# Designed miniproteins, single chains, continued (4): the designs that were tried, part 1

Scores and structures below are computed, not measured.

Each design is a single chain, and the fold is of that chain. pLDDT is the mean over its residues in the fold that is shown.

## One batch from the design tools (miniprotein)

Design m12001
Fold by ESMFold2-Fast:
Structure m12001 (fold): chain A 92 residues (1-92)
Amino acid sequence: MEEVEKKIKELAEKRAKAEMVLYAAEVLKVGIPKEKLEEARKTIEEAEKELEKLIEEKVPEEKKEEYRKKYEELVRKIKEEARAALAAEAAA
């Protein structure tokens, strides 16, 4: 079970970082290169595919929803921390 939780955390970090690149471009209007935006979208797609495979292969049916919820919560927390860090950096 610990290996599954570690992999979920790694996938959540990977997805959150990619979503923050899109956030910077689309919401903050930062000039991010097109190549980096495409990489971010591809990273999100790959992380979602790896998550589904991990849950299908390693998680019992009764707990699949719980682990999906944990992943989404981790993604949100990481994104919130990253947004707070960007706000602090802008204030400095």
Scores: mean pLDDT 80

Design m12002
Fold by ESMFold2-Fast:
Structure m12002 (fold): chain A 76 residues (1-76)
Amino acid sequence: WAEEFLEIVTEILAEVLEKVAGVPKEEIYEIHKNKDGKRMVELWNEIIEKYGREKFAEMVKEIWEKLDERLDPLTK
């Protein structure tokens, strides 16, 4: 269950960051595979600096909405 949860979170992150910040999904998958937390933090900081905190909050909200939609199948 936990591995499925992390994979869904990674997929949602890849989709949202590609849509909003143009970050290739492959880069997010590579970060997850390599457990490269430093690169992930750098991406978050780049997004905040380039688009501002309000846009970052909007992305976080979209991630939560997508995660909530996906959780229903996992709880059954």
Scores: mean pLDDT 72

Design m12003
Fold by ESMFold2-Fast:
Structure m12003 (fold): chain A 84 residues (1-84)
Amino acid sequence: DELKKQYDDLKNNYDAANTTKDALDKARRDLLDLARRYSSNPRLRDGYLRAADAADYLANESGSLADKYKSQADDTKKKIDDLE
């Protein structure tokens, strides 16, 4: 019913935000590897380091969003369980 749909939507949003975080964590590692590979090219090195910092920031934001969706999903599930 409507509560179950809300739970499914929140769970999907949680999964999406968590997937985004994982992708950004991987991007950060790949960008740090590129910065090391191009350590003798200051422009590329510094560019990849800045991109890695941006990816880290966005990963943390995505993680926080995932935590919020999980909390909301857990609360919605309790409401469904209380309804029996």
Scores: mean pLDDT 88

Design m12004
Fold by ESMFold2-Fast:
Structure m12004 (fold): chain A 98 residues (1-98)
Amino acid sequence: MPLAVPFVISDAAPSSDPEKLEAKVKELLEKEGIEEVARLSGEASEEEIREAARKAEEIAEKTGKPVAVIIEGNVTKEQYERIKKVFRELSEREAARL
């Protein structure tokens, strides 16, 4: 998996143990030196999400470190899944270019 895929951190509760994932990602941020790229609201449009993905990719290329995007505020499960899916699709499109 390429390092250009950002970790998504959210205060909202997705179905897969969100508090445990968030706590573990915070520890990885401190120990592994993961760079925070952007903070998005749950209402972020697809264009805003894609812009955050571009910044994450540029920072990952420049620093060589994994990057994280934080989603704050009133975030629903659907908004969280949508943001994760957009990041995954962008990463897969880069691989498909080869």
Scores: mean pLDDT 63

Design m12005
Fold by ESMFold2-Fast:
Structure m12005 (fold): chain A 86 residues (1-86)
Amino acid sequence: DEKEEKQEELILELIEKMEKELITEEIGSGTEEVTKKFQELVLNIENLSEKEIKEKIDEIVEEIKKNSAVPRKMSEEARKQLEKHL
């Protein structure tokens, strides 16, 4: 329970960081889809394993990169943050 709660907080923190670092002028049309996928992850977090959570986060970050110019270091840092806590 506490571990899953910690993962939820990490995901929320990741969303916050992404929102602040995203280039709105280039990601404007894709931003809502990204947040929607994060919401799906959060809603199902109790049913997901650590592996599945990491995979879904990676997919979300990849979608951001595909749709817009997002700093590559953001996806790498996001991955490492989760790995440290998982």
Scores: mean pLDDT 58

Design m12006
Fold by ESMFold2-Fast:
Structure m12006 (fold): chain A 127 residues (1-127)
Amino acid sequence: SLKVLVIVDPSVLERAGLTPEDVKEALEKALKKHGISASEIEVVVTDDWEEIRELLKKGYDLVLLISDNPAKFAPLLLYGRNGGIPVLVNSEKRIAGVIHVPEITKENLEEVFEEILKKAFSGEELP
């Protein structure tokens, strides 16, 4: 079973009116629909460079970094793609190696995680 870490930019959660508990619940439902067992799911709300860098060093099997600002993915670019998958929310631009998702709401959050998991496990080239 997987140890999963979700790092969410505070601006994404605030704009969507979501809690870390909402994120965890939606991810748990999406994982179950994909037949994926998770032994641990941790949700951390931060955009701090040093905190993200330290989180990326921990032994998680899947790490998602969710932001509406691609500059927030810089730790993944500098410290070499160590299991961190960038998820870009509500962007008009497409960036190679990034999972693109629509604007996140409480109503679509589960479906958004289903799309993220499908793309993450499809063998798409990710940073």
Scores: mean pLDDT 80

Design m12007
Fold by ESMFold2-Fast:
Structure m12007 (fold): chain A 99 residues (1-99)
Amino acid sequence: RQELIDELSEESVADLLARIDAVIRRAEELGDEETVAEARRLRAEAEEAAKNGDKAALLEVALRVGALEARLALEEGRRKGLVTAEEEAAWQAQLAAQL
């Protein structure tokens, strides 16, 4: 919605970049090179969108970052034995369908 785009202030951009940096760090700890590469790409896209005042692009990046955060939470759960490999695969497929 337009209201969500209008809420993307400089403070929200800083929060988004901090979230991306946290995703990169966690993905590196998990050895998830695919998520590291994707998060680094999103970080560059977020910085460019912020420089250009492109709130719609920032919202799109924020939604994709949310999906990466969910994916990492599932991977962490699997490593801790809280989620099975089959459950992780099912949730990953569901997340992909939302994007």
Scores: mean pLDDT 75

Design m12008
Fold by ESMFold2-Fast:
Structure m12008 (fold): chain A 59 residues (1-59)
Amino acid sequence: MAEELSEFLTEAHKGKGKEILDELMEELQQEVKSRQFTEDEFTELLVEKVKEGLEKVKK
């Protein structure tokens, strides 16, 4: 999870839709740092943010 999160954030940030993904990355990083998640909560958040980010940079 942690490693895949880093991969996703690095790849998305360097790739497409930097402006859009930058906002998503800040929100995701803030939530991960501000509070600890259970495995279920973290997985749900990760899937949601990945899906949303990829959708927005797909074009």
Scores: mean pLDDT 63

Design m12009
Fold by ESMFold2-Fast:
Structure m12009 (fold): chain A 98 residues (1-98)
Amino acid sequence: MTEPRPRIEVSVALSGEKEKIEKLIEGAKKEAQEMGMKFEYNEASNTITVYADSLEKAEEFLEKLLELAREYGVKISALVIQDVTTGEVIKEYGEIVL
């Protein structure tokens, strides 16, 4: 059997103080794991990538991520939600004011 491909990819670029970003990453990773989503972090670009089975799950994760970003004072410099099945960008944001 071929592994089920993730349906939705969420990429979030972060900016802020290193300690605050690290706290946000720890919280976001825990939330993603509890929701059964794959979580990746690229330290060189401060980018979180999460793979979700549905858009609803992706949006639920993003709501939690935005709350953590506001709580720790981390800025989101870019956010992209893409459907990996169709290749279409569903939502794209630049800097998000929290």
Scores: mean pLDDT 78

Design m12010
Fold by ESMFold2-Fast:
Structure m12010 (fold): chain A 73 residues (1-73)
Amino acid sequence: MEELKELREEIERLRQALSEAQANGDTKKVELLREAIEALNVAITALENKHPNRDEILAQARADVERLLAEIA
């Protein structure tokens, strides 16, 4: 599934950013990036398990990620 592939690639990018934030001692950025990664993992799990509300879960996760990344910027 292309959508699952895209979400996993996004998580890998966020994990890279998390590693850099940890190296720089940016505790606030580390916390926000961890929350973003967790939100995407919830969406991936819902999609893989064919959850009835998976589309709403994905939409909520994307909204949460956008909010968290805006706080980092």
Scores: mean pLDDT 82

Design m12011
Fold by ESMFold2-Fast:
Structure m12011 (fold): chain A 95 residues (1-95)
Amino acid sequence: EKLVLSEEEYKKFVEELLEEIERQMREVEEEAERNPERRDALLAAAHRSAALLLRQFDDPRAQELAERYEAEYRRLEDALPAEVREELARAEAVA
């Protein structure tokens, strides 16, 4: 039932995960454009979730993308109303 992944297999797994995360982020961006009122909140939540997931992997590419997404999240969060920022922080504490 357990499989031993080689270092190369692990890197390929992370590479495919990175591609999937970037694909999902593009889908979120499209959804955000359809809902301008919710754009910044939706993008902030998506970048934050992606960064948290990426931090689980000890791969330089995953860490680099996580840092990029965290920077974007911080930038978007700074533009959000205080009550929306507080709601996101509370959701994070529960999940």
Scores: mean pLDDT 75

Design m12012
Fold by ESMFold2-Fast:
Structure m12012 (fold): chain A 84 residues (1-84)
Amino acid sequence: SIKKEAERQGKLVRDTVTQANAATDPLESDILRSVFDIYIGSLISVNKDNPEVVELLKRARDAADAGDADKASELVKKALLLMS
């Protein structure tokens, strides 16, 4: 189910951003943020012809950069559902 996959990936996004925010080791934080940036960048690249999806993914990146794991998760879920 696309809904189950969107929920799964949304949880991974939330958990990754939350762990990056909570990391006491700067190297761990930087690695987790890099993993998230690669993930979002890959989704943007694959969906470049869908401006609504790209906009949601850019907003998810901005939310993660601001430390808002829940908002980043919700925006990624919205983007994934529109990819269907």
Scores: mean pLDDT 87

Design m12013
Fold by ESMFold2-Fast:
Structure m12013 (fold): chain A 78 residues (1-78)
Amino acid sequence: SAAERAALLAQLSSPDPVTRAVAAAQLASMGDERVLDFVDALRPDAAVIIPWLEEVAANSRNERGRALAREAIARLRA
């Protein structure tokens, strides 16, 4: 839902790295490209975030979600 996506986008700015990781993974799994807008802010915590995105890239039924997770991982590792 739009409300669910708005809540997840807000959670990308959480002070808790795990909350940010879960929000990024959920947005990617939903095919929401706005997760890529936050990659630079997430990069300091890449070690915590990448495992959650790898789960989406491997197991999401949404092809767009898998592609977004792979792109986010690539940008976090840059």
Scores: mean pLDDT 86

Design m12014
Fold by ESMFold2-Fast:
Structure m12014 (fold): chain A 61 residues (1-61)
Amino acid sequence: MTDEDLRRIYETVKRYATEVLGLDPESAEAVAEHMVGLYRTHKLSLDQLIQIADTFARMEA
C-alpha cells in the first residue's frame, strides 16, 4: 500500500464529508484521518470507508 493511495483516500473522504455531508473543514479532516487509520489496518475497503465516514458524520451531528 502506497502513501499515494492513503492520500487519495484522505482526499476522497474529506471531499465527500464536505460536499455530500456538509461538514465543516475541521470535522471533515478529523473524519478523513480516522478513516485512513482504519484503512491502514486493512480492515476496510474504500467503499466501506465512505459508508463509515457517513455514519460518523451523522453521529457527530
Scores: mean pLDDT 68

Design m12015
Fold by ESMFold2-Fast:
Structure m12015 (fold): chain A 94 residues (1-94)
Amino acid sequence: MKTAEEIILEHMGGLARAVATAASDEELLERVRALHEKTYKEMVENNLTSEEDIEMYRTASEAWLEDNRSRLSPETLEALRRLHEETIKELREA
């Protein structure tokens, strides 16, 4: 089984690849949405839904958004922020 740290590290790598390889903001949003769905499933399947695990995910997600703020349009940044918040909510409800 994977640890929360391993899943979050893979998630961060996925975000970096999505930003580097997406041909459009629309494609970027689709790839990030799929990545969030995958990360959510992996965390739930590995029973990584404690407040500590969720906090680790939240901290990493917020740091990534801050680091990429200048590289993304305001609309894309806001959409990605909403996806992060939605995933956090779903993890807490799991």
Scores: mean pLDDT 81

Design m12016
Fold by ESMFold2-Fast:
Structure m12016 (fold): chain A 62 residues (1-62)
Amino acid sequence: SLEEQEKARLQAETGEEVPDDPEEFERMRLRYELRKGFGIEVPKDATLEEIVELRREALKKK
């Protein structure tokens, strides 16, 4: 499926296992976006709320 293809690509790009949980999957996607788009390293244990705030701050500086 398209979702399986997206997960496979994200795993290949990050070298990390893609979680089945929707919230964890979203955290992984946002971490990847911040790293590739803004050069921001997000800790693995960062909460979804913390990641969203980092993205918000990154967008303000662009």
Scores: mean pLDDT 75

Design m12017
Fold by ESMFold2-Fast:
Structure m12017 (fold): chain A 86 residues (1-86)
Amino acid sequence: LEEKLKLAKEALRLAQQGRDLRGQGRADDARSLYLQSSDLADKAGDLKGSDLARKASQTPDPSLGDQAIKRLQEFVKELEEKLRES
């Protein structure tokens, strides 16, 4: 659980940076960060977050980056709650 939480938090951080870089017009850098976020989300067990981050890397739709961030935030909270119960 602790390791999955670390991966999920890093995936969230990368997705947030990807959003910020895309907002700055740095599309290639944003794409790279979203792909890294997708890989880490998958390793953490968030298949939905991984899929959304991957889609954010492939499409110019800015809403997908926001959706990936929201999903990853929810997943981080779920893991933090599970750790609190243990």
Scores: mean pLDDT 83

Design m12018
Fold by ESMFold2-Fast:
Structure m12018 (fold): chain A 75 residues (1-75)
Amino acid sequence: LSKAQQAQLEALAFIEELMDERGVPEEKRQEVLDAVTNNLSEEEAKALYEELKKENPDLSVMKEIFEKRIKELFP
């Protein structure tokens, strides 16, 4: 896997952990993922894209973006 592909897999695993912590049921996880990704602002999407392009992406940046977005969609 490329570094970008590895970072994407780590980001997905992290999102799954966040959903577990918030008690999102399995049958709604894809819906939550779709809602989060479709509602990212241009600035948030750009920041996430820049982190994923790095050799060693900072997962904390991705965590902050996704956590903020999930809270906004599911307060």
Scores: mean pLDDT 67

Design m12019
Fold by ESMFold2-Fast:
Structure m12019 (fold): chain A 74 residues (1-74)
Amino acid sequence: SMAAQQAAQQAKIQHFQTVYKLSEQGAQAAVTIGQAGRQGHANGGVLSDELKKTIGDSLKVLKPDADKLNDAFE
């Protein structure tokens, strides 16, 4: 169901925030990248221009959190 999928998405966002110490924006970006990657895989590995833009924008948001996460594991 759509409600279960939305709940699972929110749970993943919270998991990234709690376990990987990402910001809310970084966790949202990580979930978005994962979803876009799965959608691209389902489409034979071809990414639409919209998915490419979404991944690119999300990577820019995630980079500061990824750098912070790397520092947290050092």
Scores: mean pLDDT 71

Design m12020
Fold by ESMFold2-Fast:
Order: sequence, then C-alpha cells, then structure tokens
Structure m12020 (fold): chain A 74 residues (1-74)
Amino acid sequence: SEFEKKLKEGKERIDRVIEEAKAAGLTRDQIYLRAGRVIQELYDELVKEGKEDEALKLHNELTQYAKERIDEVE
C-alpha cells in the first residue's frame, strides 16, 4: 500500500538523517529537528492526498521510531 511504502521510506530516511547528523556532531535536539522535518514532509504529502488518518498514523509511528533510534544511537 501507499502507506506501507511511505512508512518504509520514512524509516530509511530517518535512519540516514540520524546517522549523518550524529557523524556531523549535531546535538540531540538538532537530530530530532532533522528527523522531524522528514516526518512532517511525509505527513504533508499524505494530507494533500486526502489521507488524513494515514498521515496521523504515519506521523505517530515515525515519531516513535525516530525517538527510539536517536535515544539508542550513541
């Protein structure tokens, strides 16, 4: 489904952004900001498609994923 594709895409983009930001020596807050931008972009795309329920679900799942990844990656 489109939702599953965007969820997978979002997780892959979040992983990349976190790894790159950590390698660059960014603060936890800056890493969260960059991950949040990816989440917001994907959320906005689904909202534009009229998929508001999927957008909210994606936002919640990716936010939790990013939090777990950022908090576990040292």
Scores: mean pLDDT 82

Design m12021
Fold by ESMFold2-Fast:
Structure m12021 (fold): chain A 68 residues (1-68)
Amino acid sequence: SIKEEILQLTKELFRLMAERTEKLLQLKQAQKAGDQKTAQQYQKEIAQLDEKIKEVLNKIKILEQKDK
């Protein structure tokens, strides 16, 4: 059902948000250590996660619009 699809996407959203939080903590540690190369890598990974989160949120929005 649409409601079950929304639930599965919401679980994926929370998984991606948790992963993003972990990467953000790793970024802060790299910045504190002065490791610019590692910090840049985590910034790229966070940006990729932001795009995935945006995609999942958009899918949820479309399904909610179809749910009568």
Scores: mean pLDDT 88

Design m12022
Fold by ESMFold2-Fast:
Structure m12022 (fold): chain A 65 residues (1-65)
Amino acid sequence: LPLEAIEAIQQGNYEKAAELLEKLAEQSPDPRASELFRQAAEYARQGNSLEALEKLSQGLAVENG
């Protein structure tokens, strides 16, 4: 899921990226990571790839830290 979300963002498929990021948020057991993934999804819907990747990275760091 994280890799597929990154790939969708890089391809400019922002709708798919947002969908994958929302699934990642739903599957995350950490509410802090879940919130960051939701923020990443919102930025992806806006076409803001840089902010989407930043929030995704922060969420993954929280979840795996």
Scores: mean pLDDT 82

Design m12023
Fold by ESMFold2-Fast:
Structure m12023 (fold): chain A 100 residues (1-100)
Amino acid sequence: SKEEMVRRNLESIILLLEKAIELYKEYVETGDVRKYTLTLFLLISAGSEAYLVYRITGDKKAEELLELILELSRMVLNNEPVEKIIEIAEKAIEIARELL
């Protein structure tokens, strides 16, 4: 069902964002550019899944989730402070949990 597809994508988004935070923290601590590349890949995947959720539901919270994930990608590309990236990622995770 569409409802089951939305739930599965939301669960996936949460896991992708949690892993992206972990990898980005490791990148900042170690300078390992592979962790940076993986962070961006996970955020792209989360954004694609968030776009699908938004298209199926039309929900304003789903739109906000998508916008926060796009902002996270921008912040990572601009090498913004890790604390700011974690703050926005945690907000995105909370919205995804509220949509479940």
Scores: mean pLDDT 91

Design m12024
Fold by ESMFold2-Fast:
Formats: C-alpha cells, structure tokens, sequence
Structure m12024 (fold): chain A 91 residues (1-91)
C-alpha cells in the first residue's frame, strides 16, 4: 500500500466513511487474531483514530504511517492493518 495514496483517500473520505472503515478494520483484525484482549483492541483502534486525525489535519504521511504501525503492533497483525484499512476505504 502506498501510504501517500492512503493519506489522500483518508482526506477525501467523509466522517461516516471513516467510521465504517475503522469498524470494518477492527472486525477483520478480530477474525485474524481472536485472542486479542479488550485493551489491545481499544489501543489499536485509538492508534487508527490518531492516524485519521493526523491525515485530516494535514499531517505528514510519515506520521500517519507511525500511528498505523502502532495500531498493527497493538492488534498483533503488523503491516496487515494498513492493507485492511486500505481495503475498507475502497468500499
């Protein structure tokens, strides 16, 4: 996934589209890692929200990537979280 293209997609999306994309990403993460604690799910979702807020506020793609990397670590799925979010935003 090209992080610059992902950031532009985030900026073009409505708040509703972003909320649905986050929900879908979290659902798919739970399917991939069903042993996740509620705290890990909350932390991962928080990091995705930080990435979205950074993108909407004109933050750098590098900063957005760092938030998504932290989300992937919290979810235990690594870089896969970026692919899942990209797929969810393509709806």
Amino acid sequence: VDIQELVELMRQASDRELTLAVSETVRRVKELNPSLSPEQLRLGASHIQNALTTAKNGGSPETVRKHLEEAGKSFGVGEKVIELLWEALQR
Scores: mean pLDDT 85

Design m12025
Fold by ESMFold2-Fast:
Structure m12025 (fold): chain A 90 residues (1-90)
Amino acid sequence: MQSVEELVEAAKKRLEEFLEDLRAKNFDEETIEKAEEVRRKAEKEMDEILEKYKKGEISEEEAKKKLAEVWDKAVVELDEIVLEELKKKE
């Protein structure tokens, strides 16, 4: 079972690796900037959830649920950004 802190760290690492993959594949700078904005928003929301959990304001179950919601939203937004560039490739 992963702790709330471990889930936040793992999610941040996965977002960093995703952006590194976009750069390695020579995606447009504009696309990378949009993806970085999604990452910044997600990281901020995850940090706020972690802080509330550490202060005892929310339970571990509530923190994990909120982290899953932030992650799901970020994945959808990142997929849309990638698909928009792929559509422009013609």
Scores: mean pLDDT 84

Design m12026
Fold by ESMFold2-Fast:
Structure m12026 (fold): chain A 66 residues (1-66)
Amino acid sequence: MENVERILAKAKENGVTINSIKGEFDPELVEDAIAWIERMPGYHIDSLEVREQEGERVISVKGTAK
């Protein structure tokens, strides 16, 4: 919960809107999500979710538009 709050706060700071956040965010994934948000100021994100890829947990971002 606290980790999702950090992501949402950073999104608001950068004018990014996120419609859906799914999955369990550990601190490393939170930093990855924040880095992604900082690269796309003013964009709308349909979903930001944690998925498993090649045995590792990664951030998946879908539906980006300005």
Scores: mean pLDDT 77

Design m12027
Fold by ESMFold2-Fast:
Order: C-alpha cells, then structure tokens, then sequence
Structure m12027 (fold): chain A 96 residues (1-96)
C-alpha cells in the first residue's frame, strides 16, 4: 500500500501546481504517480497497483489542465500499464 500512498501524494502535488499554473511541476507529479503504479505492479501488489493507477490517472487530468499534454499522456499510458500488470498479479482492482 506504500506505493498507492506515494501516488496519491504525487497526485495532490500535481493538482497544487496545476492551480498555480506551473505545468512543468504538474507534469512531474503525474510522472511520479505513474511510476509508483508501475513499481507496485512489479512487486505483485495488485491492490496497491490499482490504487496507484487511479492516482496516476487523476494526476494526468491535473497535468492536462496545465496544458502539459506530454506529461498527461505519459501518466495515462503508465496508469494503463500498471492496471494491466496488476491484473496479471491477480489484483481485484484490475478486474473492476
């Protein structure tokens, strides 16, 4: 569950920077959230990976609000990848 918590934290930071108009830091937050999702999936933590993937998706939305389409796209792809890996690990969230 540690990776899900870190992903949520990154998503909150991305949202904060998006409100400030700092697209670079908002995109960076989205990237950190997607990275946490991937790491959780790699460790076979299906629940953590699913929660981290959700947080990565929210961070991608906030990055998009900052007109940073590259960061938003990368976070979305990573969130999808994390979900797929969580599915392989038998995570319930991946099947929802």
Amino acid sequence: MEYAEKAEEAAKEAAKYAKEGNSKKASEGAGKASEAARKAAEKGDGEGASKAAEAATEAAKEAAKSNDITGAGAATVAAGGGTFEAMKAGGPGAKS
Scores: mean pLDDT 64

Design m12028
Fold by ESMFold2-Fast:
Structure m12028 (fold): chain A 99 residues (1-99)
Amino acid sequence: MSVSEQIQQLIDDLVKAANAYMRGELSIEELIAQLEAVRRQLAQMKANGVRMSGRDRMMLGATMGMIGMLVFLDPRVTPSEKERIFEIINEIEAILESM
C-alpha cells in the first residue's frame, strides 16, 4: 500500500464521518474520536519517517478545513467542543507541515 493510498483512505473515512455527522447519524464525540485517530496515525507516520507528497498534504489539509468550517457553522456544537476540534485540526496541520 502506497502512502498516497493510505492518505486517500484517511480522507475517505473523514468524509464519511463528516457526512454521517451532518445527517445526525454520528455524534460530535464520535467525530472528535475520528479526528483524534487521524492525528495519532499521522504522528506515527511522521515518527516512522514517512514522506508525504505536496498533493496528499494539500488534499488532507483541505479536508481538515472543510470539517472545521462545518463544525464552526453548526449551532449544535458547544464553544468548548469547537475549541477542542480546532485544537486537533491545528495539531494535524502542524504534523502535515513537518512531513
Scores: mean pLDDT 86

Design m12029
Fold by ESMFold2-Fast:
Structure m12029 (fold): chain A 60 residues (1-60)
Amino acid sequence: SFDEAAEYILEQLKDEELPEHANLSKETLVKFLQLSYSGRMSLKEFADIVVKYLKKEIAE
């Protein structure tokens, strides 16, 4: 479910230093996933892509 995917993303990012303005809530991630996920891949694979993207943005 989108809730499980959002929780997975948050768990992967819990050790990352997040800026105050990048306040990623579960609700925000669920909404993002609902709007952006097209069903062309598994939700887990899409969540992994989102995690990689966010980690890259945080690391820079």
Scores: mean pLDDT 70

Design m12030
Fold by ESMFold2-Fast:
Structure m12030 (fold): chain A 88 residues (1-88)
Amino acid sequence: SPEARAAVDAARAAGHLVAVVVKNEDGTYQVFVLDADGTFVDDPELREKALEYAKKHANLKPGEIAILAIDGDEVRLLYAGTPEELSA
């Protein structure tokens, strides 16, 4: 999705954190938080915040991802779907 990629790029340009929540085929989750430079942020509270928001708002199926912007206390869903649809 060109619109989703543009939203991610805009969030990074604004200096916001970007969280990626992955729902695995077995229904487990992986969460990655990245700063504006693309460096991993090792913060379990931010990972939990992203996971909670994705579970409430993204309704992910196995194999899908959610991409979220984090700006302090504010969390926004930028994308939910397959990695293939994001890159299309």
Scores: mean pLDDT 84

Design m12031
Fold by ESMFold2-Fast:
Structure m12031 (fold): chain A 81 residues (1-81)
Amino acid sequence: SPQQQAQQRNQALQQAEQNQQQAEELARKAKEDPSVAEEAAKQIEELTRQIRQLAEIVGGGGEANARRAEELRREVRELAE
């Protein structure tokens, strides 16, 4: 039903936002302690992948969350190098 599809999309968007917040926390920890940056970058990469999968369900609504997580991944990867 259209209502079930809307509920599924809203749930996927909420999960994408939660995954972005988790990526923000991982990036913050890596900036405080660069020794964890390599592991944090891998975790953010996985979160970004999950957000992109959720964005496909939402019909693109999660793309902003995916772009933000990708930015955080790049910042953290620079700390590991």
Scores: mean pLDDT 83

Design m12032
Fold by ESMFold2-Fast:
Structure m12032 (fold): chain A 90 residues (1-90)
Amino acid sequence: VAPLTDEEIDAVMEVLRKHGFTDVKRLDPTTVMGRAKSVTPEQARELARDVAKAVGRPVAVHVTKTDDGYLVIVSAATADLTPHPNVVVA
């Protein structure tokens, strides 16, 4: 799967901001991060769906608990992505 383009990264960042995430930024050429005080499995699924619609291709959303809340990392999904409890694909 090809990496996210600059235009797709901008679209991902906008979707994260609309969902109320803070500290939204590009981590590297292929990934975007955001932070929130709480992220439920339902919120993660809705985020993945909205991001996939915005960029027009499958995305993976990683949710990690931190000392100050939750970190979300969004990247392009691959066909070989193994399902994980902390990863949502749409």
Scores: mean pLDDT 74

Design m12033
Fold by ESMFold2-Fast:
Structure m12033 (fold): chain A 75 residues (1-75)
Amino acid sequence: AAPVEARTQEEIDAILDEIFEKLAEASGVPLEEVRELWRKAFAGDPEAYRRLAELASKVPEFKPLAESFRWAAEQ
């Protein structure tokens, strides 16, 4: 059985999908573009992190996430 107290990769992917949908709706950016930015950011592209920070700043609940993305862009 899947561990209920530790998030599985499938549960993490589902949470990320929800975040991507919220970012796309709030920014008017296509969902596929948000997914591509996330992949680029994970590959170490600082411009992708900056763009994700801009999108996340449009969702009030994601303001801490936007700050984290800005920090990551400078590392």
Scores: mean pLDDT 73

Design m12034
Fold by ESMFold2-Fast:
Structure m12034 (fold): chain A 66 residues (1-66)
Amino acid sequence: MSSAELREFVEELAEKIKSGEISEEEAVEILMERFGLSRETAERVVELLKRGDLTSAGVLLVLESS
């Protein structure tokens, strides 16, 4: 995934969580399935997205999926 694709994904996921289109649990499952994250790590990413810290969420995804 390119940096631009990661940014777009993170922005869309954050918007879907804030709008209620998906639940926090659904977001956790998406992150676990797509990036192979543990539940604990996926929950941390969701927390960052809820705070609007999209940059930190994206960085954490790249670092913890590697």
Scores: mean pLDDT 80

Design m12035
Fold by ESMFold2-Fast:
Structure m12035 (fold): chain A 84 residues (1-84)
Amino acid sequence: SLRELSEEERAELERAAREGDAETLARFAEEFARAGDLTGVLSLAQILEELGVDLREALSPEALAAYEEAKRKLEELKRKAALS
């Protein structure tokens, strides 16, 4: 359930991920958080952490809350999958 990206937005996001453009990745994470796209927030926040970015400085409190919610849901799914 990603916010529908334009062709240009998709190209920009792919470039930013390839180049390690933390500012552009953080901007897309904010947009995904506003759209309620927890999967998009999770993916981009994890890339930012891998780049060594301090998420507390790069992301708004709203986007950070979305990331925490996304991680919580992912852990619940992993726990259920391990028990099944």
Scores: mean pLDDT 79

